# Designed miniproteins, single chains, continued (3): the designs that were tried, part 53

Each design is a single chain, and the fold is of that chain. pLDDT is the mean over its residues in the fold that is shown.

## One batch from the design tools (miniprotein)

Design m9831
Fold by ESMFold2-Fast:
Structure m9831 (fold): chain A 97 residues (1-97)
Amino acid sequence: EIDDILKEIEEILRKEASPQVAERLLGAVRGAVDYLNEKLEKGELTEEDINSIAEVLRQLVDEALARGEITPEAAQRLHELIDKLKEVFIKKLKEKK
């Protein structure tokens, strides 16, 4: 699930963004996933953590759009994939209890 979402994000960024922009945004998403997984494994993950990280990622996408670094269509697709990441982590959190 997470790996599939990350692959979709990578595909969008490689097609729609410069290498520097793609590296920055994909790096941020991968870092966020690693952070949330580490907290989940330690039993420290909260829904507030998931929501806060998703909001940071959405803001980074909106900033890239504002700078003309990505298209509005790419930004919309990235927001949808960030929402899917959020849902996957909320589900994992509920399963771990």
Scores: mean pLDDT 84

Design m9832
Fold by ESMFold2-Fast:
Structure m9832 (fold): chain A 57 residues (1-57)
Amino acid sequence: MVVLSDAEFEEAKAYLLSKAPELSSWPDSFLRRLIEDALNRAGATTFAPELLEPLFT
């Protein structure tokens, strides 16, 4: 399972909110879970912003 560092989470959060600004009201714990779940479903071993694309398509 991919687990994001705080720096990786902030980068991923910025990317996520650029695509889905409505999520800005969500707690960071929920955003982290959403991002990490998306990366794990993509079979990711490292973080890359493009691996979040399945959340938006």
Scores: mean pLDDT 75

Design m9833
Fold by ESMFold2-Fast:
Structure m9833 (fold): chain A 94 residues (1-94)
Amino acid sequence: SKEEEIRQGLIEAYRRFAAILEEGLARGLSPAEIRARLEEEAEALIEKYKDNPELVRRIEGLREMLATLLETHPQFAAGFVAYLRAEVAKLEAE
């Protein structure tokens, strides 16, 4: 169903964004470099799910939120990883 595709697509998006943030932090990448990697992954996910406009909208919203947080509060990037992992756990429990 489209609803199940949204759930699975969000799990994939949260997991991929969490992995990019975690790897970027572990490697000491700048917030701008981490943001560039998140943007590339978001574009790939949007292309993959282009036939599901609701899922695309939700992925775009998540991308914009993370970009803003990295620009304004990069010191809390590790907290963003924890947030994304918690969201995966909630979606998987459904």
Scores: mean pLDDT 87

Design m9834
Fold by ESMFold2-Fast:
Structure m9834 (fold): chain A 80 residues (1-80)
Amino acid sequence: MTPEERAEALFEAALRVLENPSVSDDEKYLVLKFAIRELLKLGYSVEEIKARVDELISRLSPEAAKIARKAYEDVLKEIE
């Protein structure tokens, strides 16, 4: 699996979890935090990750988008 294929797979999995009403908000938050941290480990820049998160948010419900924004903001605060 290439880094690009891995990044796509992580964000597609995050999208499905964030859209699933049976998954808790805490689990949705942790899954997206995991995906973002994995992209950082793969060498993606903050700008590239932001573009992927913005695309993900555009595809989500307003409630799921709120969770996604918080996960992204919290990861950025943790890496400073």
Scores: mean pLDDT 84

Design m9835
Fold by ESMFold2-Fast:
Structure m9835 (fold): chain A 89 residues (1-89)
Amino acid sequence: ADVALDDLSAATTPEDIRAGIERAKAEKDPNKRTALIVAVALLAGSSRDPEVKRAAAEGFRELSKTEDPEDAAWLKRMAEHFEKEAERL
């Protein structure tokens, strides 16, 4: 492995993903909320930890309960994507 143990403490964790989702849920500005969701998606996408991907899938599924149909459709698609990626790992 090319990563030292000290570097692993800075790696994306399921807790980091859950914290990002909670920030997105609390964000009142739609543009800032979308930016937070995109940031969480990028962190989860770059991870090789299935638990990180499952945390992202669950978080996006919760965010998909939004009143905006286009946001709901996009977030459901992201949740399904990360769930399938977690199953492959």
Scores: mean pLDDT 75

Design m9836
Fold by ESMFold2-Fast:
Structure m9836 (fold): chain A 58 residues (1-58)
Amino acid sequence: GKKEKLLEEIKKKNNGKIYVKVETVVELARKYGFSEETIEKIKELGEEVSIKEVEKAL
């Protein structure tokens, strides 16, 4: 689904790093058509977020 595609794209762009920039996650969430409520929740996670926290927020 959309969640799986977003997580796979993050993993590829992030070169296996545990943390990702929230800005990058927000851009991908908009690209995959996530709700504004989900996007705002992601923004509240700070400047960097773990992939596990992204998965939990989706």
Scores: mean pLDDT 80

Design m9837
Fold by ESMFold2-Fast:
Structure m9837 (fold): chain A 87 residues (1-87)
Amino acid sequence: MSVKEAFAKLDKDKDGKLTEAEIVDFLQNEYKLNEDEATALAREILLSFDIDGDGTINFQEFLTTIAPGSGGDFKKFIQQLIEAHKS
């Protein structure tokens, strides 16, 4: 999916920011990870995306982190992270 579609799907509370809890929920539902795996990966994602260090990911941080590496495909980005983490 596109970066904009992925962000809109993850931003369930409509505040324009992604929290650790929203990322964990997404990973558990889309990739069937258990809570411990999803929490560990969500924290790694936050560290990669949270450029301003506030513990949340805004749309600009999300866009600038995903677009250069995955051609804007968020599912491909997450799949690569899961495979790298399990290697």
Scores: mean pLDDT 69

Design m9838
Fold by ESMFold2-Fast:
Structure m9838 (fold): chain A 70 residues (1-70)
Amino acid sequence: IAKAAEELAKEYEKKGDEKKAKAARAVAYLEAGDLEKAQKEINELLEAGVSEDEIQKMIGEMRKEAEERA
């Protein structure tokens, strides 16, 4: 899952979807147990104006897509 989430982050970054790229990176870090880096990505989304509820939804979507690829 962590590797699939990293690949998703790179794909969304290439597409210019920085918010989904950050959400996918947060999933990768959470699955790897790197809570500090996951929190950094989440904080950057909050600073970009994304609400906590939207961040949770995006993380759930990215986790689901990563699981389907893993």
Scores: mean pLDDT 78

Design m9839
Fold by ESMFold2-Fast:
Structure m9839 (fold): chain A 104 residues (1-104)
Amino acid sequence: SHLEKAEQLLADQINWLNAQLEANKADAAKYKKLTQLIDHENELLVGITDAKNSNDENKETQILFTERSGALLLRKEAEKNPEFKQVFTEAANTEEEVAKILKE
């Protein structure tokens, strides 16, 4: 299903972010920022799983708007934090692709 595809895409992104977290564990500021991003992505994953399990179109619509808003905020974070530009851009791209899948 489209929700299973969205769930897998976010799960893959979270795995990649956890690898980034491990690579940056000695840098407290990077570690904190990456942990906050991972927490955000995990909340989105829970939302998609709940929408899938409940078969609720209102929950699917809510997650679609949350993904679009999240992507926009991550784009702004990439501009404000050039050192994290790649990480936030990759996360924003994933959230936009999830929103595209959910709109289908």
Scores: mean pLDDT 83

Design m9840
Fold by ESMFold2-Fast:
Structure m9840 (fold): chain A 86 residues (1-86)
Amino acid sequence: ITPREIAEALRLLHKELTGQDRPVLTPEELRAVLKKAGASDEVADEVIKETQDEDGRVGFGRAARYILKHHPELAEKLIEKAKEVK
């Protein structure tokens, strides 16, 4: 599993959830995507805190790298859920 595969999974799930194909997520959009993949609120809050930029936005690549490094089981669940959308 690569950061690019996780970033693509996040993008697909975000697009399904919001109907938007943007290069960034809001904290609320990221929480919704992560919870759909089975993350707890505590894990979602951690990922948001560690990956949001100065403007409070989250890039797919930064979120993907963090999740793969610190929550590899969640990374696998994100890919699994994205396959259901495809």
Scores: mean pLDDT 81

Design m9841
Fold by ESMFold2-Fast:
Structure m9841 (fold): chain A 86 residues (1-86)
Amino acid sequence: MENLSLKDLYELAKSIPDPELRRVALTLLYIVAPEIVKAFDPDFVPDLELARERFGETIDRIEELIKQGKYVEAIELAKEVILSLP
């Protein structure tokens, strides 16, 4: 699988045809890299409840990694989830 930039992940998330999965993907990206989402859509409101309903355990892991300052690992985990979405 090719290494994707955060911008590439944002473009992929925006291209997801299902509106709920698109919201989840953008919310995951917002958790790990809020600056990239805000740069392209400053009015975006993350839906943490929807994201946790679909990927609660993964979000808990991402939040724990962020608390530990392990941003690279948090981004990689969010990336894996976004790339697995239909």
Scores: mean pLDDT 78

Design m9842
Fold by ESMFold2-Fast:
Structure m9842 (fold): chain A 73 residues (1-73)
Amino acid sequence: MTPFQQELAGEIAAELEEVSTTYTLTDEDLERLREPSLKRLQELTAKQQESERQGAEALKEALEEIIRELREE
């Protein structure tokens, strides 16, 4: 495992923990948000293989957008 993978995993875990403690979401709500978000994340992670640093920033930005959408809904 690379230090980058550990840092990214930690940040994702922190974001998910904040969402789970701040909001009460049903599996239905999570699945509805997960499908489009997951596909977008997969596309960004594929691009990471060619541009590691820029791809990581795009992935982080996508996660922040998902969190914002959860808050706005």
Scores: mean pLDDT 61

Design m9843
Fold by ESMFold2-Fast:
Structure m9843 (fold): chain A 71 residues (1-71)
Amino acid sequence: MKIDEEEIELALKEIEYGVLKSIARQKGFTKELAEEMLKTLREMLSIAERLGRDDLAEYFRKEIEEVEKLL
């Protein structure tokens, strides 16, 4: 069984996003950090939609809305 490269890419992006959220909680929220979080979320949303992961895509859309309110 070949592991889907898009699933690996999504997992790596989830790790990146987790790090950004950790920085926001520890160091405070900045515009630059919010923009980086939005970029990562939009990339993850695109991958989730391509994978047909509707549950995950809905979660990322809600997260995008929450982060956009902070810009």
Scores: mean pLDDT 81

Design m9844
Fold by ESMFold2-Fast:
Parts: sequence; structure tokens; C-alpha cells
Structure m9844 (fold): chain A 75 residues (1-75)
Amino acid sequence: AVEEAIKILEEASKKISEIEPQYVTLMNQIKKVAEKYGLDEAIKWLELYHQRLVEEGKEELAKIVKETLEKLKKL
């Protein structure tokens, strides 16, 4: 489960880097959370970042994060 979650987060990081390279650092931090604390904790952090992106009007990034959350919740 955790290894699959890391792959999903890595693909999300690649998509984000093509749009806003500065957000890759945040995604890499969430990947480390998944590795150290597990999937549930990583999902919580990613949900907080999704909410922030929506509030900041970053619709394209918010869409990528939402799709990533849906994939992680299916694991």
C-alpha cells in the first residue's frame, strides 16, 4: 500500500512540476510523510494542501491534487 501511494504521489509531483515547479517541494514533503507515517497521515496532509489551493484560486493544481486523493483513497 505505501509503495503504491509513493508512486501515485510521484506522478502527481511530475504533473505539478510542469505547471508550478515551486509546489514540488510540498509534494515531496507529503511523500516523506507517507514513507515515515503511512498512507492515512499523507492523505490528511494532501487534503489540507488541496483546501489551500482552492482558497488561493489555483484551480489546475487543485484538480491534480483532488485526482491524486481519489487514487490514494482507493488503495
Scores: mean pLDDT 80

Design m9845
Fold by ESMFold2-Fast:
Structure m9845 (fold): chain A 72 residues (1-72)
Amino acid sequence: EEAFKAAVEMAKALVQGDYDTAREAANRAAEILGDPQVKEELLKIVDDVEAGKLTPEQGAVRIAKVVQDALA
């Protein structure tokens, strides 16, 4: 469940304000899932949290949804 681990790392990085680590984790999750659309969606979540459009908690919920939908 390497995609889930990457999603958790991404969520933790967002809470810490470490957007570079969050983007790296997003790229890794997208590679594991093999979907370029997932990469675009995950990177947009990081951008929206960094811009203050989403809280880190809201970002984490969206990350979980994107990864769950890709695995279903």
Scores: mean pLDDT 82

Design m9846
Fold by ESMFold2-Fast:
Structure m9846 (fold): chain A 121 residues (1-121)
Amino acid sequence: NLQRLSNNLIQKARDLALNALGLLNEALDRAKRAGDTDTAALVQKAIDYVLTGLRNLGLGNLKSAAEDLKKAYDLTSEAARRAKRAGDTDTAALLARARDLVSQAYKLVEEANDLDSTYSG
């Protein structure tokens, strides 16, 4: 059943995105405490896109959810590079873990969207 497979992918993507939010919030707190306003701003935007992606996922807007999570991935990747350049290896490691979780999440949403688009029944 393709519907059941799509639903399982969506649930896994949701769990990955929620885990990424936890890491992003920890990274945001660390960047703010360090006075790294540029990294903090990128992380805040990444959080906003993960939240918008989760909302779209809940509404069944899979294409929009994947695009929002992909934007979160791009912002988290940039934030990780900036934290690493600043010598904040702990924040960079948190952001790298969050980036990998968001990447997995949007790919699962893209797969679910492809299944729903190919076999509307």
Scores: mean pLDDT 89

Design m9847
Fold by ESMFold2-Fast:
Structure m9847 (fold): chain A 99 residues (1-99)
Amino acid sequence: SEAEKLSEEKLRKEASIVFVAQELVKKGISPEELSPEEVKEKVLEKAEELLKKAKELGNEEAVEIMEENIKYIKETEPEELKKKVLEYYNLLLEEKKKE
């Protein structure tokens, strides 16, 4: 479906945002408790961590995805990144309740 294809592309571009949202859910920390600048720093650090791991594993596709993630994060305003992390955080909480 076109919706599934768009969702997959969005997840590829926003992978580090999703990972940060997952970590916040696991720790019981709301993104609303963090400043936009703190969110951007956490998302960027996560993308750089994932890039390093991809390079160590020789996974060229994952390297390209993470380099695109880093570029996107650097070019995106902190307030917008916080909104995206909060969106994924809320989606993950709803999925957890349905298990």
Scores: mean pLDDT 80

Design m9848
Fold by ESMFold2-Fast:
Structure m9848 (fold): chain A 70 residues (1-70)
Amino acid sequence: MPPVTVDVVAPRSKKDAAEAAAKEVSKMPGVLDATVRDDPEDPDQVVVRIVAEDPEALYRAVRTVLEALA
């Protein structure tokens, strides 16, 4: 199965929380990559890109990031 990818957008004010969450989800089973970068289209936003082996791993990672950003 090809890897699945989602971008989670967050305000720059939450960049530290996004980076901490990305590090934690990168340790999760089935997560292949989790990175935080600046949004090239909006300098006030950051993007958390999550790459996972399957939709279940992706769902768990996305949920973890969203809970950390709340």
Scores: mean pLDDT 81

Design m9849
Fold by ESMFold2-Fast:
Formats: C-alpha cells, sequence, structure tokens
Structure m9849 (fold): chain A 107 residues (1-107)
C-alpha cells in the first residue's frame, strides 16, 4: 500500500487549526497518528476515530473515509510543534504503511 501525507510542512499561529491528510492506494481499515516532539519522544494522538487511551488529545480528531485519513488539530500551542506521522492498515491486504511525516510549526 502506498501512502501520501500532506502537507509536508505547515505553520499555524497559536490557538489555530491545522489539517493533515493521508491518502492511501487501498481502502483503510485502521489509522493511527503520532507526534514526534521537539524532545525526540513519540506519543500517540488518535487511532481508529478515537483518542489513544492514556496518550490521546481531545483537541485532535481523526476521520477515515475510504482511502483518506484526516487529522484535525485545534487549539494549537508551541508544545504541539513537531513531526506528525500516520500509520495506515489496508482493508484489502492487511499491510501496514507509514506516511512521510508533516512538520508542524506553531508560532
Amino acid sequence: MEVTQSPASVTVAAGGTAVITATASEPIAHAGWALQGADGGTRGLAADGQPVPGGGDSRFTLSISGRTATLTLSGLTAADSGIYYVTLTSAATGEGARGQGTTLTVT
């Protein structure tokens, strides 16, 4: 399965909203989103339309529609800056694939 994540980079003012989209070559069974923060640590943000238990963020919403997974990030702060990655699972094959990452900068 091929995954294209867009945009490659985005800059948003504090308190603003960003939208990150992943498009897959196959229908999506599962989607997870994670942030690699400025400290180099990775945390889960949302999976399968729900926040990740113990690591999810209620400001962030995941939607899946066919071959598209979208993460909407609201109420952004400087602490939300970092690289956002999607991992998708194909409904057709069960193959997993990771997106290229989106660099978010909050000013």
Scores: mean pLDDT 77

Design m9850
Fold by ESMFold2-Fast:
Structure m9850 (fold): chain A 86 residues (1-86)
Amino acid sequence: SMNLSEEEIEEIREALIEQAKEFEALVKAGASPRELAVKYTALALQAIGAVLTLEPEKAREILEEVRSSVTDPEAIEIIEKVLSSL
């Protein structure tokens, strides 16, 4: 939990949405299990980073938006697991 500017919060939001969409795109493209594991880990770490950096209510708001931006069940599951830690 830190005092961040709105610009810094927006950067975290955009980074998470980008990572989630990249993971979803790889799943849809039939990427290898190794490539999927690497991107799964990257998305999970970015989401955990947001939780550690942001106030809980702002982290929840952003993660719920990220979850809504993807349709793949595996991508949704990653975000929901992190949300459950709040």
Scores: mean pLDDT 80

Design m9851
Fold by ESMFold2-Fast:
Structure m9851 (fold): chain A 85 residues (1-85)
Amino acid sequence: LSPGEQRVLAFVREITAQYPGVSPLTLFSEVGGLLYRLGKPLDPDAVLDFPAGSEEERITGRSSATVRDTALAITRHIVEEQKRR
């Protein structure tokens, strides 16, 4: 793993330690895919701008958020989806 990938995986593990139903690798793949789509580096402190009407805007309730805040919102969304199934 690159240094950026290692940093993202580390904070993803930190978040998922509070949400044991969510796999760190699942969250890492979701965050990595988002950063790839937005053309952003694997940096947990980067600020992301979400296109109007995007899933990320819907999940976060914001037009802009840090990678860390976005990962936390995605984690909560996964937990709520799991509770409904």
Scores: mean pLDDT 76

Design m9852
Fold by ESMFold2-Fast:
Structure m9852 (fold): chain A 69 residues (1-69)
Amino acid sequence: MREKLQEILKFLNELVDEGRISPLAASIALMYVMAVAIEKGPDALPSKEEILQFALDAQKLRDQQRQSA
């Protein structure tokens, strides 16, 4: 579990360093991965592809929140 979470953290950091997602979106995606690990167990962690999609969706939601708050 720890090693897989470290790999996911590294993957998210690489996306931030490449400018593909914001640090906030990466943090939200990491929280999602942690929630999945808690609810479904460490063997049910999302793939990198699913994590990237969630990070992109989280970034879109963050940008939408700027409309009123």
Scores: mean pLDDT 73

Design m9853
Fold by ESMFold2-Fast:
Structure m9853 (fold): chain A 67 residues (1-67)
Amino acid sequence: DFEAFLARGVEAILAQPDEEGQVIAAAYLLREVREHFGEEHVEAAVAALRERLPDSVVERAVAMAGL
């Protein structure tokens, strides 16, 4: 279930102790979403991350994921 995977991933990102850890975890999540759910789910995942994380973290994560 994409929604359950995304929710679990967001909570794991928020549990990171610093911004660097959040960027790395978010980049990993975006790559996993692309690989397992397809390109069409990446936009939804980015939108969900933007609701819970600073834009700076999301922008760095997208760049790190190669998206």
Scores: mean pLDDT 84

Design m9854
Fold by ESMFold2-Fast:
Structure m9854 (fold): chain A 105 residues (1-105)
Amino acid sequence: SMEEVERIEEEIMELLRRANAELQKAYEAGDKDRFLALLEKLTREIVALISRVDPELAAEFRERAKEMLEEMRKQSLDQQLLLYNAWNIEVIGVLTQIRLDVRQS
């Protein structure tokens, strides 16, 4: 339902808000391993939430996020922050797709 989609979006936005604060702390500390670990945890939590409404889309997001995280692992902390912008765009795309799919139902 649309109400369930709105709840999932609110939960994801709260996760992103809290994670952004912790990611910023890791970045300021120069802690590349913590930055990646936090983003990997955030990715798993978002995948679990999306899976409640759209398991196929959750699987697609998981695979794309996995590729992004593996690329980030090879890069400097500054480049990881730039790649985090691409990861955020991917999350927005998934949320947009969920809304469109419910509207067509």
Scores: mean pLDDT 86

Design m9855
Fold by ESMFold2-Fast:
Structure m9855 (fold): chain A 74 residues (1-74)
Amino acid sequence: MSAEEAAEILREKRPEFSDREIEAAKKLIAAGERVGFDALVAAVAPVARAHENASDEEKLEALEAAVDAVLAEA
């Protein structure tokens, strides 16, 4: 499944998602395909938990930073 295909599925199932949220989801999926989803989830899950009460923008920034850190190690 491509990142674009996954983004379309998210848009259909979660029409409340903004374009920014869909772009962030595409970046996460593309990174998972390149570095492995288990490594991505291990990096992202604790960050998502730590930012549960943060603003939507801060959550997206934190998730993207975690993705960038995983990609830098790959």
Scores: mean pLDDT 71

Design m9856
Fold by ESMFold2-Fast:
Structure m9856 (fold): chain A 81 residues (1-81)
Amino acid sequence: SIQDLLKELIGILSDPSASREEKVAALREALEALQEHPDDPTARAAAQLIQEFLDAAPSLSDEQFEAAVAALRDFLSSLLS
């Protein structure tokens, strides 16, 4: 389900042992899966945020990346409540 996919993604984004590359890979995989559900408003909202994050990610410092990941995680969590 979309909810299970987002929970798994939030878990990876919250893992202190996960590298920047692993977080980016998880976000790309989640984006592809979410784009298979264009009629789901939660999937569309999550996909848009993930796409915007991924577009910005290459220009971010490690500090900026982790701050952006925390913000993204909090927003994705709000879509599940």
Scores: mean pLDDT 86

Design m9857
Fold by ESMFold2-Fast:
Structure m9857 (fold): chain A 75 residues (1-75)
Amino acid sequence: SRFERIVEAAREIYEEEGPEAVTPRAIAERLGVSQATVRRTLRRNRIRDPRSLVVELEVEEGIELLKEAVEKVVG
């Protein structure tokens, strides 16, 4: 689906350029569609900010960094 393609593009942009690069414009450019198409699809799925598509990855990375920091202090 169009939403699945947007999610995949957002993840790829996150992995290459980080969370700040995950914008409707960057997703549109990667998929070869208009920014209006990206925004409309996100709105239809009740997504306000495309960064929310990668927030789980950001949280997972944050947890791993915290675990590593704690292990260095207490281990």
Scores: mean pLDDT 75

Design m9858
Fold by ESMFold2-Fast:
Structure m9858 (fold): chain A 83 residues (1-83)
Amino acid sequence: MKTVEEIFKEYDKDGSGTLDLDEFAEFLDKNLFAPGIKDNPLMALWLLKQFDKDGSGTLDLEEFKELLEVFNDPAKARELAAA
């Protein structure tokens, strides 16, 4: 029920307008998309890289919206998990 913008703001700890690798890993771990991802930063980095279209090393709001759209579609989420 929270908007994507509200979720993004909760994990944007430094107010940069982007999610760094640590903030993104916390989001994934807490939302059970990748339990234990904090113990494997390479997995978090790999997933970040799939959505980091401009190569900044961070996720902006637009890239984060694309990530949530994939994860909120059960068919797309299963396809991503199988890949």
Scores: mean pLDDT 69

Design m9859
Fold by ESMFold2-Fast:
Structure m9859 (fold): chain A 69 residues (1-69)
Amino acid sequence: MSLEEIAKQLAEYLEEKYGVKLSLEQARSIVEGILAGLPEELLKALLQKEYGLSPEEAEEVVEFIKSNL
């Protein structure tokens, strides 16, 4: 699966489950962060601060990306 496809699935997942709207570029940046080996704690902090996710939503996003990589 391409990075673009994973980013689109992530954006759709967040909008459907949590009502959070991400641009494709924002979703892509999140996926690239995980692929680059960004520590999960830092990624969860960025998701909360930059995209307004709760700690629980940030956890689900990380799990979703890992299951699709």
Scores: mean pLDDT 76

Design m9860
Fold by ESMFold2-Fast:
Structure m9860 (fold): chain A 65 residues (1-65)
Amino acid sequence: MTEKYKELYELLLPYMKDVEETDKVIVLLVSRQPTTLAELKETLAPFNIPDSLYEKILELLKSLQ
């Protein structure tokens, strides 16, 4: 894994059911390539992630492309 993938994984893990769900969510995010906070929040809405983390998640996703 890249360092940024690891950081994104660790950031999301506390809000996910397990490791498998976290991996699936990251694959979905990389495939969808959300460019706005609104798109990202819509994708991650089921996981109850704090609003303060969305900007960091978006930056990490841009770095994984």
Scores: mean pLDDT 77

Design m9861
Fold by ESMFold2-Fast:
Order: structure tokens, then sequence, then C-alpha cells
Structure m9861 (fold): chain A 96 residues (1-96)
């Protein structure tokens, strides 16, 4: 199924690419929450809880720093990833 194929593709990626995708995905999710008017303190708390559950402290810390510093390259990459995910979901819907 499509979910299993997406998971298989993710698992097949080199570890460095997986970490970069996790970072960009977190940045995209946080930017979306900020656009929806969620306060930074609430976002930060949720990110810390996610880091505890997944053991992904370094990725979460990098995402926080990128957003706080306003790193335009990481923000642009995260926005492009979010747009590609949307396009991929629409392409999969069109095949159903």
Amino acid sequence: SELEEAEARYLALPEEEKEELELLHLIAVVLRAKEEGVEWEEIEKKLEELAKELGKYEVVERAKKAIESGDPELVEKAEKLAEEYRKRLEEERAKL
C-alpha cells in the first residue's frame, strides 16, 4: 500500500538524508503552527515532548535554532518539502 511504500522509501534513504528530512519536516510543521497562530511557548513544549518520545533531541534543537535565528535556507527548504508532500498526496488521490 501507499503508506508502506512511503515508509520503505524513507527507510531506504541514507541516514544523513533521513536526518535532514526529519529536520526539514519539523521546521515545516512548526512554521505551519505559527501561521495558524499557535504561540511559540506551546510549540516549544510540544517539540520537547516529541523529542522525549522519539529520542530525537538533537534534531528538535536544530529545528528550534533554525526557526529562532530565521535561517532563510532551511525555511525555504522546509516550505518546498511541505509543497512536495502536498503534490504527492494529490497525485496519490488522483490514482484512486
Scores: mean pLDDT 68

Design m9862
Fold by ESMFold2-Fast:
Structure m9862 (fold): chain A 130 residues (1-130)
Amino acid sequence: EKEERIKRLKEALEYLKKIDPNSPRVIILQARLAVEEGNYEEALKLATEAIDKLGENNPFALRVKADAYEGLGKTDEAIELRKKAYENEALFDPTNAEAWKGLADSYEKLGETEKAKVYREQAELAEKIA
């Protein structure tokens, strides 16, 4: 339920602000809340700030920025950012089948069918290990 997700995000954000108000995770939660509320321009601004603070390769910040771009109708930019996020996740944990599936789906949407097949095979191998 969207309303339940928004409520939980607000509760998590208020809790995090109390225990660690200077955490870069505060900005990520604010960006995610903005996406859920349909405030995509605000979400993009916050996600960009999170990337500046956490690094260009932070997968959580990249995914939220991708969600903001998708909400704004910038589909190709969203796909490229999700691709980068999943590449980072797969690099750090090659047994993460969801990261390989996310890469395959991203390349499929970009028309890179042969590359998508390679990553689907990697996802199947990762599932076998799990």
Scores: mean pLDDT 82

Design m9863
Fold by ESMFold2-Fast:
Structure m9863 (fold): chain A 61 residues (1-61)
Amino acid sequence: SQDKLDKLNQEIADAVAKGDKEKVAELAKEVGLDPEEIVKLFEEDPKKAAIVISNAAQEKV
């Protein structure tokens, strides 16, 4: 659903902008990614982490 994807992308953008690692981990888990791996990526490159989560979300909804 486009509406679900739009909402999820907004939550990803907000979590990344706020540096909310806990929310980034939750979103990663929700889209079927390893939260530990994605939090590590977020610490190194937050923009790349956001792209990876967003791409996974697109395939799940």
Scores: mean pLDDT 80

Design m9864
Fold by ESMFold2-Fast:
Structure m9864 (fold): chain A 87 residues (1-87)
Amino acid sequence: EPEVDFTITAAELSGPGIEARFSAEEIAAIEAAAVGQVLRGTLERLRAHVERARAAGLEARLEVEGNRVTVTLTAEDGGVFTYTLEA
């Protein structure tokens, strides 16, 4: 299967906080990449990503309503990364 270009991982988020790993502009770029590259046929990949995040100790949540998918990732330090995708 073609890999998704959105590459934020549980390992990267499980560090000392997302701000220590990624700048605000890098987080914005990751979010923009997710919106541009994860839509259409990516729901199963997003579910796999959420399960990998949970396996690595992150609290991860995926909510689906119609054409809208919301992903919330919570790091061990309490840092939260949320993005919403619309098809």
Scores: mean pLDDT 50

